# Designed miniproteins, single chains, continued (5), part 27

Each design is a single chain, and the fold is of that chain. pLDDT is the mean over its residues in the fold that is shown.

## One batch from the design tools (miniprotein)

Design m16905
Fold by ESMFold2-Fast:
Structure m16905 (fold): chain A 70 residues (1-70)
Amino acid sequence: SAEIAALAAQLRAAGRAGDAERTRALALEMLEKGHADVVQRIGVELAIEGDDVGAAAISAAVREWRARHA
């Protein structure tokens, strides 16, 4: 959907900018909306690109989200 595409674009932009706080917040929003597959794919993309801060922020968001739902 257009909403998911917009959130994904914002998550990629924040991750590439090294904005850990914004990347975590956007990843958590997408996880709560049921888009874990998209979040994980973007995390892998950032890691391959060398955006380590963004990739780490996504990993932290996934761990936090799983802990809330365990």
Scores: mean pLDDT 88

Design m16906
Fold by ESMFold2-Fast:
Structure m16906 (fold): chain A 62 residues (1-62)
Amino acid sequence: GEKRVYRARFGDRTVEVTVEGDTATIRVRDANGNLLSEAVLPAAVGLALARREAGDALREVA
């Protein structure tokens, strides 16, 4: 499948979701760019969780 990237900002944090095939990688960074967490989930689950948390702020960037 095609690789897709989604990004959102909420408060002082940035969330990036990379979807490739059936897998989503979620990375959360603080205001200074430090990686706070990384998770690998099934694509549908990862996107649903990111949209639940970021709402309309989550947009496709690639």
Scores: mean pLDDT 76

Design m16907
Fold by ESMFold2-Fast:
Structure m16907 (fold): chain A 75 residues (1-75)
Amino acid sequence: MTERIEQAVQRQIEEGLRRIREAGKDLARQRKVMRDTLEELAETLRSLGASDQQISQAQKQAEDELNREIQRILA
């Protein structure tokens, strides 16, 4: 992955985490934030010339990090 792609992934995950925390225990908002974050991440990475494999890996990383925060909030 190029440095620019790594930076874009980190920024998108950080913003997604902030929005998940703002959603709190609202499951509908959590699902919307997850979907929007993964879609925005894919579009940003495509614009940077990322491969389908790089996009898939970044989406999995974001999904895992956001799901971990969701589980923490719901506990």
Scores: mean pLDDT 85

Design m16908
Fold by ESMFold2-Fast:
Structure m16908 (fold): chain A 86 residues (1-86)
Amino acid sequence: MTVSVKSVEKLDSEEKKEETLKKIEEQLEKNAKEKIELGIVTEEEAEEARKRSLEQTRKLLDQPNALAVTSELNIVDVISEEFYKR
């Protein structure tokens, strides 16, 4: 169940890193709202999950050679270049 990769962008500047972080923040907000509306999670659980995901994303963005990977579903994830090469 691996979603096909649509594009990969190297995050070699602070501007690209900030742009990617904003996209991920928007995705997490949308995902949280949908899960709350469907009754899958509480508002508290959704906020905790969003906070954890943002913290992990910031740590990945602080690594040299961070990559932004966009899936066919237009979902953006941040990975290290080492993970992409494997």
Scores: mean pLDDT 74

Design m16909
Fold by ESMFold2-Fast:
Structure m16909 (fold): chain A 95 residues (1-95)
Amino acid sequence: SQDVKDGQLRIVKGLIGFWRKVIDSARSLATTPEQQALVDQMEQLLKDFEKKAKELFSKEPTQETLEEIRKLISTYNKKFTDLLLQFDDVLRKSE
């Protein structure tokens, strides 16, 4: 339904805004090449997420499209979380 798609769009916009702020904060903390590489991976992941989200949200709100959007959100949220935890681990080791 369109209402579900509109709800998913609000979630996606919220996630993009949140992850951009996380990336900005991580970039300000990154002092080593390993830390910088993880932030670069987060930036690339966000660009990939935005591109795929735009493609899916341009489609009609079919059941298949809504399921693909849900999977996209779940998959990328996990990937962002995994990279953030790796960045935290590398920060702790640099102390």
Scores: mean pLDDT 87

Design m16910
Fold by ESMFold2-Fast:
Structure m16910 (fold): chain A 80 residues (1-80)
Amino acid sequence: MMEELERLTKESRELLAELHKHPNDPELQERVFERLVEITRKRMELLVKEGRISEEEAEKRLEESIANLKKFIEALRARA
């Protein structure tokens, strides 16, 4: 479980770095967005299973993460 969380965190960092390299690629941005949302959902599921957070906290964190990611991509598009 902890090892899977670490792998998901690493993948998230690599995907965010990829977004920074390609500010003018909306198709890549959409694919990366979908994958980052999937990774965040999976991380929240693992944290709930570990007993580290409640399901309610996981839902709140997922919503906040999605909102922040949308703002980030919108800012990248505005700079391009």
Scores: mean pLDDT 79

Design m16911
Fold by ESMFold2-Fast:
Structure m16911 (fold): chain A 70 residues (1-70)
Amino acid sequence: DKDDEFLNKLRLEIAKALIAGDGDKYKDLIDEIEKSDKEYQKMLKEGVSLEELKEHRKKFIEKLKKILEK
């Protein structure tokens, strides 16, 4: 899954930056991840369809890529 590969690679880069004391470099990404998790939890409580959950994940990945373009 290309999205899983992207997320795993991103997590490794964030982990490397944190070990190097450079975590502030990824603050915008961390904030977006936390925001997306809160939205996802709300969707689960509202009982949205699996299709809507997949669309949320897709939009989340697109937002992360957009932040990385800055």
Scores: mean pLDDT 76

Design m16912
Fold by ESMFold2-Fast:
Structure m16912 (fold): chain A 98 residues (1-98)
Amino acid sequence: VKEEVLAQLEANAARGSAPAAEREAALAEARAVLAELSEEALEVLLRIQQKELNNEPLSEKEQEIVERLKEFEEEVAEKGLPAVEIARLIAEIVEEVL
């Protein structure tokens, strides 16, 4: 899953009109964010998103993850955390519930 996401980001950057330095910086940040997420955490988050978009019922553990992420989102909105730190905390929440 991470390899597929990274490949898509690299393909999009290659087709972009932004300066090379800005594309490299954006890809480096995206790689750092993906490095903080485990494959399992990313797969669980994508599955939850897909279920919510399709109005499918969440499991008890998936609901607990969503509730914890909602509380975390309120804290992030107040404090303005960097993307890498947000990714790390999201991974910890998902892995703790699993």
Scores: mean pLDDT 71

Design m16913
Fold by ESMFold2-Fast:
Structure m16913 (fold): chain A 70 residues (1-70)
Amino acid sequence: MAEAYANYQKQALPYAQKALQAIKDGDFDLAKQQVKKIGDIMVQNGMPKELVDQSVAIDEQVLAEMEKES
């Protein structure tokens, strides 16, 4: 389990950084793409797809609400 978390962190970090930068730039479409990539990496590292898909859907909804208020 510890190795799976270490691999996830190494693989997900660049996409998390891109998502944060995209939010700062007002590019919510790019931020949503990075969230989906992070979700794919979670599944590849053994996280249940149904739980990952639900987490991604929540993050996409939050980004959509932020975009409407921008």
Scores: mean pLDDT 79

Design m16914
Fold by ESMFold2-Fast:
Structure m16914 (fold): chain A 95 residues (1-95)
Amino acid sequence: MEEVERLRKEADNLKKQAGEIAEKLSETGGKLRDEAQRAYKESPERAKKIEAELNKKLGELQDKILDFQKQYDEAVSRAKEEEERLNKEIEELLK
């Protein structure tokens, strides 16, 4: 049971990290869109460079969110498998 608790804590930590990255994605996206809008009024060429930077940063953050979601799903799956294994051992002992 202690191993199940450790795996659940790992899953909770990964969920927290994914949430923090999602918040950063929202914040960074907003700031870069505002910057692009301001730059467009002064220079369309500068605005295109800011849009390219926005797309790159949003892509990098989305990739991190997907990676943490996969790690979270794996940790949850491992916790469930360990719990099922322990339950089977208890059933075997109670026979």
Scores: mean pLDDT 71

Design m16915
Fold by ESMFold2-Fast:
Structure m16915 (fold): chain A 94 residues (1-94)
Amino acid sequence: MVTLNLTTKQLEDGTVEVTATITASPEYDDKSLYLSITFDDKTTPMVLVKNGETISESFKVEKGQTVKIKARLYIYEDDRLTLAAEAEATVTRK
């Protein structure tokens, strides 16, 4: 089992902090896991991550803007990237 947990924190300066936490069964400790985060329509490059790792990114959001955040975790095996877990959050800046 692989789980992605997404948390968001709004800062008064218009910055949104996004934290993704990867929790997987010990069988995934030896697997290549790749994380990407989509903020609105922009996606970060995939980064190699380990089980139990926490990745944080910060993005600027305009006042009154609503942004959809999606984190996707992939497993690379047998020359394929397979989506293993996904998490979503929506943030509206005050």
Scores: mean pLDDT 78

Design m16916
Fold by ESMFold2-Fast:
Structure m16916 (fold): chain A 95 residues (1-95)
Amino acid sequence: MSLEELMERLRNAKTFSEAKDAVDELVRQAERAIRSGTPEGLRRAEEYVRALEEMADVLKEIVEKETGNPGLAGLFRDQVLRIAEALRRRIEEQR
């Protein structure tokens, strides 16, 4: 699945479940790109990580709107950012 398709899924997410599934797919694609061990794979992984970082606040708003729980929304945002940071470290270790 392309980065553009995944970003569209994130922007169109209406539920916590849809937002989580889109994040999980972005993470899966990033991990697959890292595991490829190719320079192209590492560039693609970097793009997926940037997408997660850029969409973290949008995802927080989606979760807060759907659940009515700002605390849960904040925890979800923080978890997405921690996942992005972990993936970024793995990309750097492969270079």
Scores: mean pLDDT 81

Design m16917
Fold by ESMFold2-Fast:
Structure m16917 (fold): chain A 94 residues (1-94)
Amino acid sequence: AASFEELREDVMRRLDYYLALYKEGRISAEQLEKGAVLLLQEAADRGASVEELRELAEEMVAWLREQGVPEEFIERVRRGLEEAIARIEERRKA
């Protein structure tokens, strides 16, 4: 499979694409949030560790903030990503 560096680049490129659609009004804030969570879950399915997923989530959140996404919406995305990581970690412990 791809290295974590390649997974990270792929996820960030795809997030930027979703962000562009959101800025154009083509997708809702809820769809952008769901897209971000889906990208993180796909990274996990492609072999990213829980530690790597936490790093990726922080980078995704930082990028959305840099791009001027409203803070209330950024907090929703952060929560969704944290909940997804917690579920992934719990499943891997079982």
Scores: mean pLDDT 84

Design m16918
Fold by ESMFold2-Fast:
Structure m16918 (fold): chain A 73 residues (1-73)
Amino acid sequence: SEAIERALKILEELAEKYPELKELLEKAAEALRAGDGDALSEVLAEIAKLNPEAAKELAQRFAELGRELEAEE
């Protein structure tokens, strides 16, 4: 899925910017590849606890991706 590929790219870029979140972002990537929304949600909550700024950036990038995908329909 193009949506999944673009979301995975966002997670990779955040792992480079926030190396301390690399393990959590890789778990988020695994959950996303598996289509496991519950696992993805849990990992995102842990990211928010550890680094609220990174969580905000991730949420903004995912929201932007969602808007772009809706526009492309």
Scores: mean pLDDT 82

Design m16919
Fold by ESMFold2-Fast:
Structure m16919 (fold): chain A 57 residues (1-57)
Amino acid sequence: MPSYTVERTVEILGGAERLNLVRDEELLSVATLISRMTGESVETALRDLRYLQRRYG
């Protein structure tokens, strides 16, 4: 199920549309940035990004 962290992740990126363009190699870098912005762990941010990628991929 989508968590508040997923929604917050989308907000930080300026919307889910940006995730449609993120390459797999860039996911870790994006997760690191989100982790710094939200205070969540990199692993949590990466998990949530992959969840959204599955949703839109």
Scores: mean pLDDT 65

Design m16920
Fold by ESMFold2-Fast:
Structure m16920 (fold): chain A 91 residues (1-91)
Amino acid sequence: MGKKLLEEFAKRLGISEEEAVQLFLESIDRFIDSVKEAKRLGIISDETAEKILKYLEEAKRLVEQGPEKFPEAMKKLNEARKIFDEEVKKR
């Protein structure tokens, strides 16, 4: 259940569920900025950047749909991070 995952995340951080959602969205925005910067610096390819950004956009949309979608949003965010880490390791 998505709401329970969000509640557990908030409890681990010692914050409210609303603060947890805000922190999660801020984390995605910071990751988007990092991906755009890595693309600008030539660290990752345009194709890889677009793929990562697509997952991050999907994660944001899922969070906006409500707490029940939080597990799906986390899965999208983790997939984006995996792709980014694999490309950075190749450099």
Scores: mean pLDDT 79

Design m16921
Fold by ESMFold2-Fast:
Structure m16921 (fold): chain A 104 residues (1-104)
Amino acid sequence: SAAEEAKKYAEKAAEAARETARGAIEEGKLGSKGVAGAGAGTVAAASGSLGAMLGKLGAELAAEGALGAGLGARGAAERSKRNKEAVEGAERALEYARRAVEAA
């Protein structure tokens, strides 16, 4: 159950991070640092989520990946001050990342 919960929240974090990056890019207000951060965070969350399937250690990896995705999304949102969706997406990603960490 811990691995399943961590995987669920890691996937939600990755999804929120992807939405944040996509919205910010569309607004043309995301700097290169923001794009790189969101991308790295999304990859980390995906990797972590996959790891959750491998048991107890996998749950911890999923939680760490989710935190990476949330931090990446926050970096992306920092460059898009006028993009409310990017900021809200980053906050959702970090919230899901915290839930993944709690589950692990």
Scores: mean pLDDT 59

Design m16922
Fold by ESMFold2-Fast:
Structure m16922 (fold): chain A 80 residues (1-80)
Amino acid sequence: MGAERVLKGAEAIAAKSPELSPEMQENLIRLEADELIREYGVEEALRAAEEALKTAQERGASPETLANIERIREILRERL
């Protein structure tokens, strides 16, 4: 399911966040967005990211995970 895929990716990046520079974090987020486009296409990836954000909020995900999903959403929106 696309939303869970986005959520897991954002959580993995958040787990590494304390060790990453802002540039390294942005590069990982952009790489994740590119993989989502490859797997689902940009429109479906964007829908998955929006569903992932809602699910993450409902499940009480970390602020870092929420921020990463939002950044993925912004990058995907730029690719439309």
Scores: mean pLDDT 84

Design m16923
Fold by ESMFold2-Fast:
Structure m16923 (fold): chain A 100 residues (1-100)
Amino acid sequence: DEARAEALVRDARTLDSPEGIEFFSQVVSAVMKGDEETYRLYREMRERISDPDTLALLRDVLRQAIRLVFSAEGITDPAEREEKADRRLEEIERRVEEER
């Protein structure tokens, strides 16, 4: 289970496998649907992964998906996009922490 979750997160970060591309697409879809869907996906993945380096990659995958969604929504300033992505990521992480 953990090895599969780790492989999915790694492959999603590099986009070099069909499974990784599919998982990244699922993360992007969740971000587009809203914070509740994003929170559920992120929480479920975090519960499957204990390795800190893989958790950091998972966080980076989520951040990249959020950035992509804001870019698609027309936020053209890179600094504003990074600020908004960081703020949204912090809100998702806060909610995951509050459930425990």
Scores: mean pLDDT 79

Design m16924
Fold by ESMFold2-Fast:
Structure m16924 (fold): chain A 90 residues (1-90)
Amino acid sequence: SSEKEELVKKLAEALAKLEKAIKEKDGEEAKKALEEAIKVIEELAKKFPNDPRVEIAVERLEEELEKIKPLLSKEEYEELEKRIKELKEK
């Protein structure tokens, strides 16, 4: 559907923002971009629960979280880790 295509585009945009933030070592932009990616994947999982791209996207978010860990506070890291873990349990 067009809605699924729109969500996939939003995910790609969030991941592109995340890569830019990592390159610039900007923890605030990295956190915001990862939160946007999580939100899009949550919506994809709710509306399209059998899409295998959700599982692949969650694995990528786990990898990206580890890359940005040095740029985040302990509280920010723990919040993002919890949200990604909740996506894996869906």
Scores: mean pLDDT 84

Design m16925
Fold by ESMFold2-Fast:
Structure m16925 (fold): chain A 110 residues (1-110)
Amino acid sequence: SPLERLARLAEENREQIRAILDEVVAQDPSLKAAADRILALQDRVIEAIRAGDLETAMDLLVEAERLAQQMADQAVSQGKKEVARKFVLIGAMNSSLFMHVYLVRKELEE
């Protein structure tokens, strides 16, 4: 079903983001709390998709993208360009997932 495929895509997205965040936390352990917050948002996105609540999934993806952008901006201000680049990548990955959620929602609406 479209929702099952979307949930699998969101799960793959979450695992890729986790791998990136593991690298970030290895470089800067002080970012563990922020990484945990992003992963918690990713988990809630998957739950919302599985429940068919695509509006909530999109709102949570916007929140995750905003948090990633804040962390990227903070990293830039501290001269941590590689960390900033990784948070920009996380934001881009969630923006891509947002588009998939939007298109599936459009397909399911009358």
Scores: mean pLDDT 91

Design m16926
Fold by ESMFold2-Fast:
Structure m16926 (fold): chain A 94 residues (1-94)
Amino acid sequence: TPKDKLDKLLDDIKGIVDSISPKMSPQQRRDARQDLKTTEEIINSMSEDEQKTILPSVEKILEDLKNTTDPTKMLIYLSTYTTMLIMYKTALSM
């Protein structure tokens, strides 16, 4: 199901963030956790059809995160993608 695919993608994203976490400041870790939590809550609030629509965007998040080892760049990606998902949810609810 789209939910099963999204859950796996979110677990993979969390794993990448956790691997970089020791290089982060305490504030950066809080910011990363907040963005991940917001992203998960948004996805879990979506219908199956909305989840199908967002799936390629979440795959792109994972791809971009896999290509970075810099904590600052990772936080920029997480923040950018969290904002994008909020906007997508708003658009899909119209």
Scores: mean pLDDT 80

Design m16927
Fold by ESMFold2-Fast:
Formats: C-alpha cells, sequence, structure tokens
Structure m16927 (fold): chain A 68 residues (1-68)
C-alpha cells in the first residue's frame, strides 16, 4: 500500500540521516549537519502528515536547535 511505502521511505530517511548527522557532528562539521537537518525537514514536508512524520520532524527541529 501507499502507507507502507511511505513508512519504508520514512525509516530509510531516519536511518540515513542519523548516520550522516553522527558522522558530521563527530567531525565538527556543524554547518553541514545543520544543512542536512534542514534538508531532512524539507523531505518530511513532502510526505503526508502522520504521527510518525510529525514525531521525526519534532526530533529534527530539536536537534537543529541543539546545534545553535
Amino acid sequence: SEAEKIAEQLEVLRRDLDELLETLVKEGRLEEARRALQRGLGALDQLPESPEVEALKARLRAELAALE
């Protein structure tokens, strides 16, 4: 179903973004980490609203704020 495809895309996005952010933060590449978070939020804005999407958006916004 479409919902299953979206759930899979969301999981892949979350996993890939978490891995990228861990690497960038570890290397002190904070500007690139902020850009990655902004791109992730933009990608989530293209998905239909769901509790899972909103939860991930909230988490990414919190991570972005922590890098300020």
Scores: mean pLDDT 83

Design m16928
Fold by ESMFold2-Fast:
Structure m16928 (fold): chain A 91 residues (1-91)
Amino acid sequence: LSPEILAETNVGVSLIALSVSRLGVKRAKESGDAKKVEDAARSNRNLVKLLNGIAKQTGTLDPRSAAEINKIAKEVDKLAKEAEEEAKKLK
């Protein structure tokens, strides 16, 4: 595969990951269960670490695609923070 196709694939996978994270946090919040919301926050924190790693590797192929993945990682980080705050309120 060309570097451009690999970089675009990494952006696409990152966007799918964001969509899944967003739905997961929404469902956890709707449950009213603090543990489920905490689990969603932890999973999103782990995903931020993975996305940051993917962005770093993608940066060697295409800096623009790496910047897009970093934006996605920031959105997932925001979802994790929102879930952490919601979990505290449910306790």
Scores: mean pLDDT 86

Design m16929
Fold by ESMFold2-Fast:
Structure m16929 (fold): chain A 63 residues (1-63)
Amino acid sequence: MELAEKRSRAMKKFLELAKYYGLTPEQVRRVVRAILLIEQGKEVTLDDPKEREIVEAILEEMK
């Protein structure tokens, strides 16, 4: 799968997981920011284990 397709699938998966796990708007915003920053080549530290797990899962989808 091409990178653009992987990215689209990763974003859809994230939104579905966020709804399924009942993430708060603040948690959703934090995860989205982290993914965007990482895609821009920036380093991000997340303190919430759930947020880290979701970000890692999305990055795996993009591989």
Scores: mean pLDDT 73

Design m16930
Fold by ESMFold2-Fast:
Structure m16930 (fold): chain A 72 residues (1-72)
Amino acid sequence: SMAEEERERRRKIAEEVRKELAGTSKESQMGGVMGAMLGLSKEEALEIGRKSVEEGLKVLEEKNKEIAEALA
């Protein structure tokens, strides 16, 4: 079916994105793969991967600061 062909196309793009993000964090790779599975181009998916890492790190730093202040 066309839907099955589209899913296979997105899976192939997701695999290429994963390979190009090899050596980056798991968060970056997941962000890129998710972008590809949503139907984004390879270039757009790679951009999402990099953006996800930066946003994730910011959230982690903010939470660690809140915990440290609560324990002080």
Scores: mean pLDDT 75

Design m16931
Fold by ESMFold2-Fast:
Structure m16931 (fold): chain A 100 residues (1-100)
Amino acid sequence: KLSLEEGLEKAEELLEELEKKLKEAKTDQEIQDHVNEFMKKMAEIVENMESDEDAAAVLRYVAERLRELAEKSKDPKIKEALETLAIVAGLEADRLRRRA
């Protein structure tokens, strides 16, 4: 099981990997593949968190960071993908918080 601190560290590392991969992406399919891999790895972090409350906190942090990355992005397709991912992360955080 992951503590809040460990979950935040792993999430930040995944966000850095996502940003790097999206900068290297040349097609819509590559953007989607990188987003899907990020979602899969984030789900693994969330499932391994000590509590739903901590998992929700990690997802809220991720949603905020994804919005920041979207604002920084010059590619409209990458911006849209990051904005959508931020909404999904925020909704999942709210769902987990209600269960905690």
Scores: mean pLDDT 86

Design m16932
Fold by ESMFold2-Fast:
Parts: sequence; structure tokens; C-alpha cells
Structure m16932 (fold): chain A 89 residues (1-89)
Amino acid sequence: MSKEELIREAEEAYQGAKETFDKAIEVAKNAKSREDLIKASNLAVAGMIQYTAAVYYYDLAGEKEKAQEVLNEGKERFKKVQELIDKAS
């Protein structure tokens, strides 16, 4: 893949990750059942897989600083969803 193609794949994965985590946070905040908490947890896992893909493609493109920023963002967002689930449990 060209550097431009790697960056495109990274951007798509990153946008998907952000959207997935926005949904995870919304579901966790509005959770009224154990099923809602399970859904939020599953969305957080899916979002981390997408963040990991974005990190991988940014790293391959030589965008090391961006890869690290995206990795740190994913970790913080995952932690936020887990904290919301723990408070609702």
C-alpha cells in the first residue's frame, strides 16, 4: 500500500472507532438494564479493535506521533466506558 492509502485506511478506522465509542458512552450513560451494559461493553471492545487498526495503519505510514495519540485516545475512551459501566452495576 502507498503511504496515502495507509493514511486513508487509518482515517477510516479512526472515524469508525470514534463513532463506535460515542455510541458505547451513550448506551452506558442511558443504561437501564444489564443488557444495555453488555451492549456498551461490546461496543467498547469493537471500538478498541477499530482504534488498534487505526494505530497499526498510522504506524505503517510512518505517522508515529499520530499513532501514539490515537492509541492514548482509545485507552482513555475505553477506561471511560468501563467507569460508566462500573457505576451502573
Scores: mean pLDDT 88

Design m16933
Fold by ESMFold2-Fast:
Structure m16933 (fold): chain A 75 residues (1-75)
Amino acid sequence: MTVGEAIDRITARTGLSREALVRAAEVDPDAPLEDANDRAMEYFGKLLHAVLGIPVTGKTREEFRAAVIEAIRAL
């Protein structure tokens, strides 16, 4: 899954603009989601919780990143 495809899944449920989310997250939409930096993953986790009510947690940064990716794939 690309970052752009992940954003499209979030925008489909929130009504937010794809272009606005790409700019806010400061990400390459063509990059693999797994390659997104920690800042972008934290942003997506906060967005999932604040807008969709999906809490994303992890004890390590690797666990948190995996949880964000899994939550987006489940959308």
Scores: mean pLDDT 80

Design m16934
Fold by ESMFold2-Fast:
Structure m16934 (fold): chain A 98 residues (1-98)
Amino acid sequence: MEEEFERLKERYKEYVRETLSEEQEEERKKLIDFIENELTEEDLRLGEEFEKALRERGASEREARRGGVMAALAAAQGRLEEVRRALEELREGKPSLS
């Protein structure tokens, strides 16, 4: 629901803040702005599904979160069908997005 998607955006922005240092401030700002303004509900849903699939395969919480964030960002950048395919392949035991 809408409130959950707002929380997901905040969670994704926190991941970026935790992962990118002050030395990477320009990249961090660009990713945070993108997450806030460009991610749709469909992008966020794909990110969450991707994170769940990674956790089900034994990925760490950090690796699963990274995979989910990267999947949502890729979907928002016009790679939606590629992300959907990668999610299906991940669920079947195939490689994740590179």
Scores: mean pLDDT 76

Design m16935
Fold by ESMFold2-Fast:
Structure m16935 (fold): chain A 80 residues (1-80)
Amino acid sequence: NIKEGEEYLEKAKEAIAKGNLDEAVEYSKRALRAYVEGDKKEEAKQAALELGLEINQKVPDPSEASKATLEIFKELKKLL
């Protein structure tokens, strides 16, 4: 369901802005699952790229940013 994917995507972005990376990764995974289950694979790929960019922009620690981004893309690969 695209609407559910969009709702989780916004929650993931809010968690990134608050510095809560564990919550951001979990909401990101839920958003990607919702998009793929709704047969919106291109939207799932775009959401993962957007989340990776958001993390890179807002997370000051490169190691934590890399770890969170890798977990998100690992979930995307698992779903595809």
Scores: mean pLDDT 83

Design m16936
Fold by ESMFold2-Fast:
Structure m16936 (fold): chain A 123 residues (1-123)
Amino acid sequence: SLQQAYNEALDAYRAALAKYWETGDPSEYIAAHKAFLEAFIALFGEKTVLDILVHLSEYVGEDGGLGGEKPDPILTLEIIKALLEAGEVERAREIFEKLYERYGDDPGLAELLEEIRRLLEEA
């Protein structure tokens, strides 16, 4: 079922994120986040997911993370993409600058960071 696929993808994503925090290797984390996002959209629909991500932007801290926990940089990049889709360019830029300050030197995230930087320049 879509619910079971979502639950399995969420569990895998959480495990991969924890491994990234321990090792600094984002490979499994990037793959698991993609699978999670696909399952999330399949279950709830693109508009609902977009609305949720835009709302989550209100909880992004000064470190570019959510809620003062260890940050989830790929989820934060998806929040930035959602803000750009919603026309919230200034908020997207503010969050990106905070995220880039913390993760700009992470070579494993360089391609994703550059993708978002280009989207911000085109906005």
Scores: mean pLDDT 80

Design m16937
Fold by ESMFold2-Fast:
Structure m16937 (fold): chain A 72 residues (1-72)
Amino acid sequence: MISPEQARALMEELERLERDGLVTEEQLREALKRSGLSPEQAAAVLEEARRLERDGLLTREQIERAVVRVIT
């Protein structure tokens, strides 16, 4: 389970990498690694994010929604 503190750290890292409100899958992987998530937790977030993904780009809101799905 992803803690609220880990989720906040992830969103903060994404804010640093984000350009024009969009994040690539590679940037998401880097942010997940920096946020202290386990490989299993990171894989779960990536799987949920891929369901929301269009053309390899993700919005912050889509990633936040993916994190919520993994912790609930």
Scores: mean pLDDT 70

Design m16938
Fold by ESMFold2-Fast:
Structure m16938 (fold): chain A 71 residues (1-71)
Amino acid sequence: SVADLQKRIALLDSLISSLESLISHIRDLARSGKIDKATADAIISMYQDEIAQLKAERAQLEQQLAQLQAQ
């Protein structure tokens, strides 16, 4: 349903925002010297890959939503 797609898109948006906040936090930890750069870069790369996958799924759901709303 339209409502189910909207709910899933909202959950993806929330997860993407959370991962982006985590990346920002990891960058701050590396900048302050609390973790080493190699560890920070590895974690950031992992989260960036997850964000890319979530954004791809979000784009597909947005297309499905547009199709359903157009009837």
Scores: mean pLDDT 89

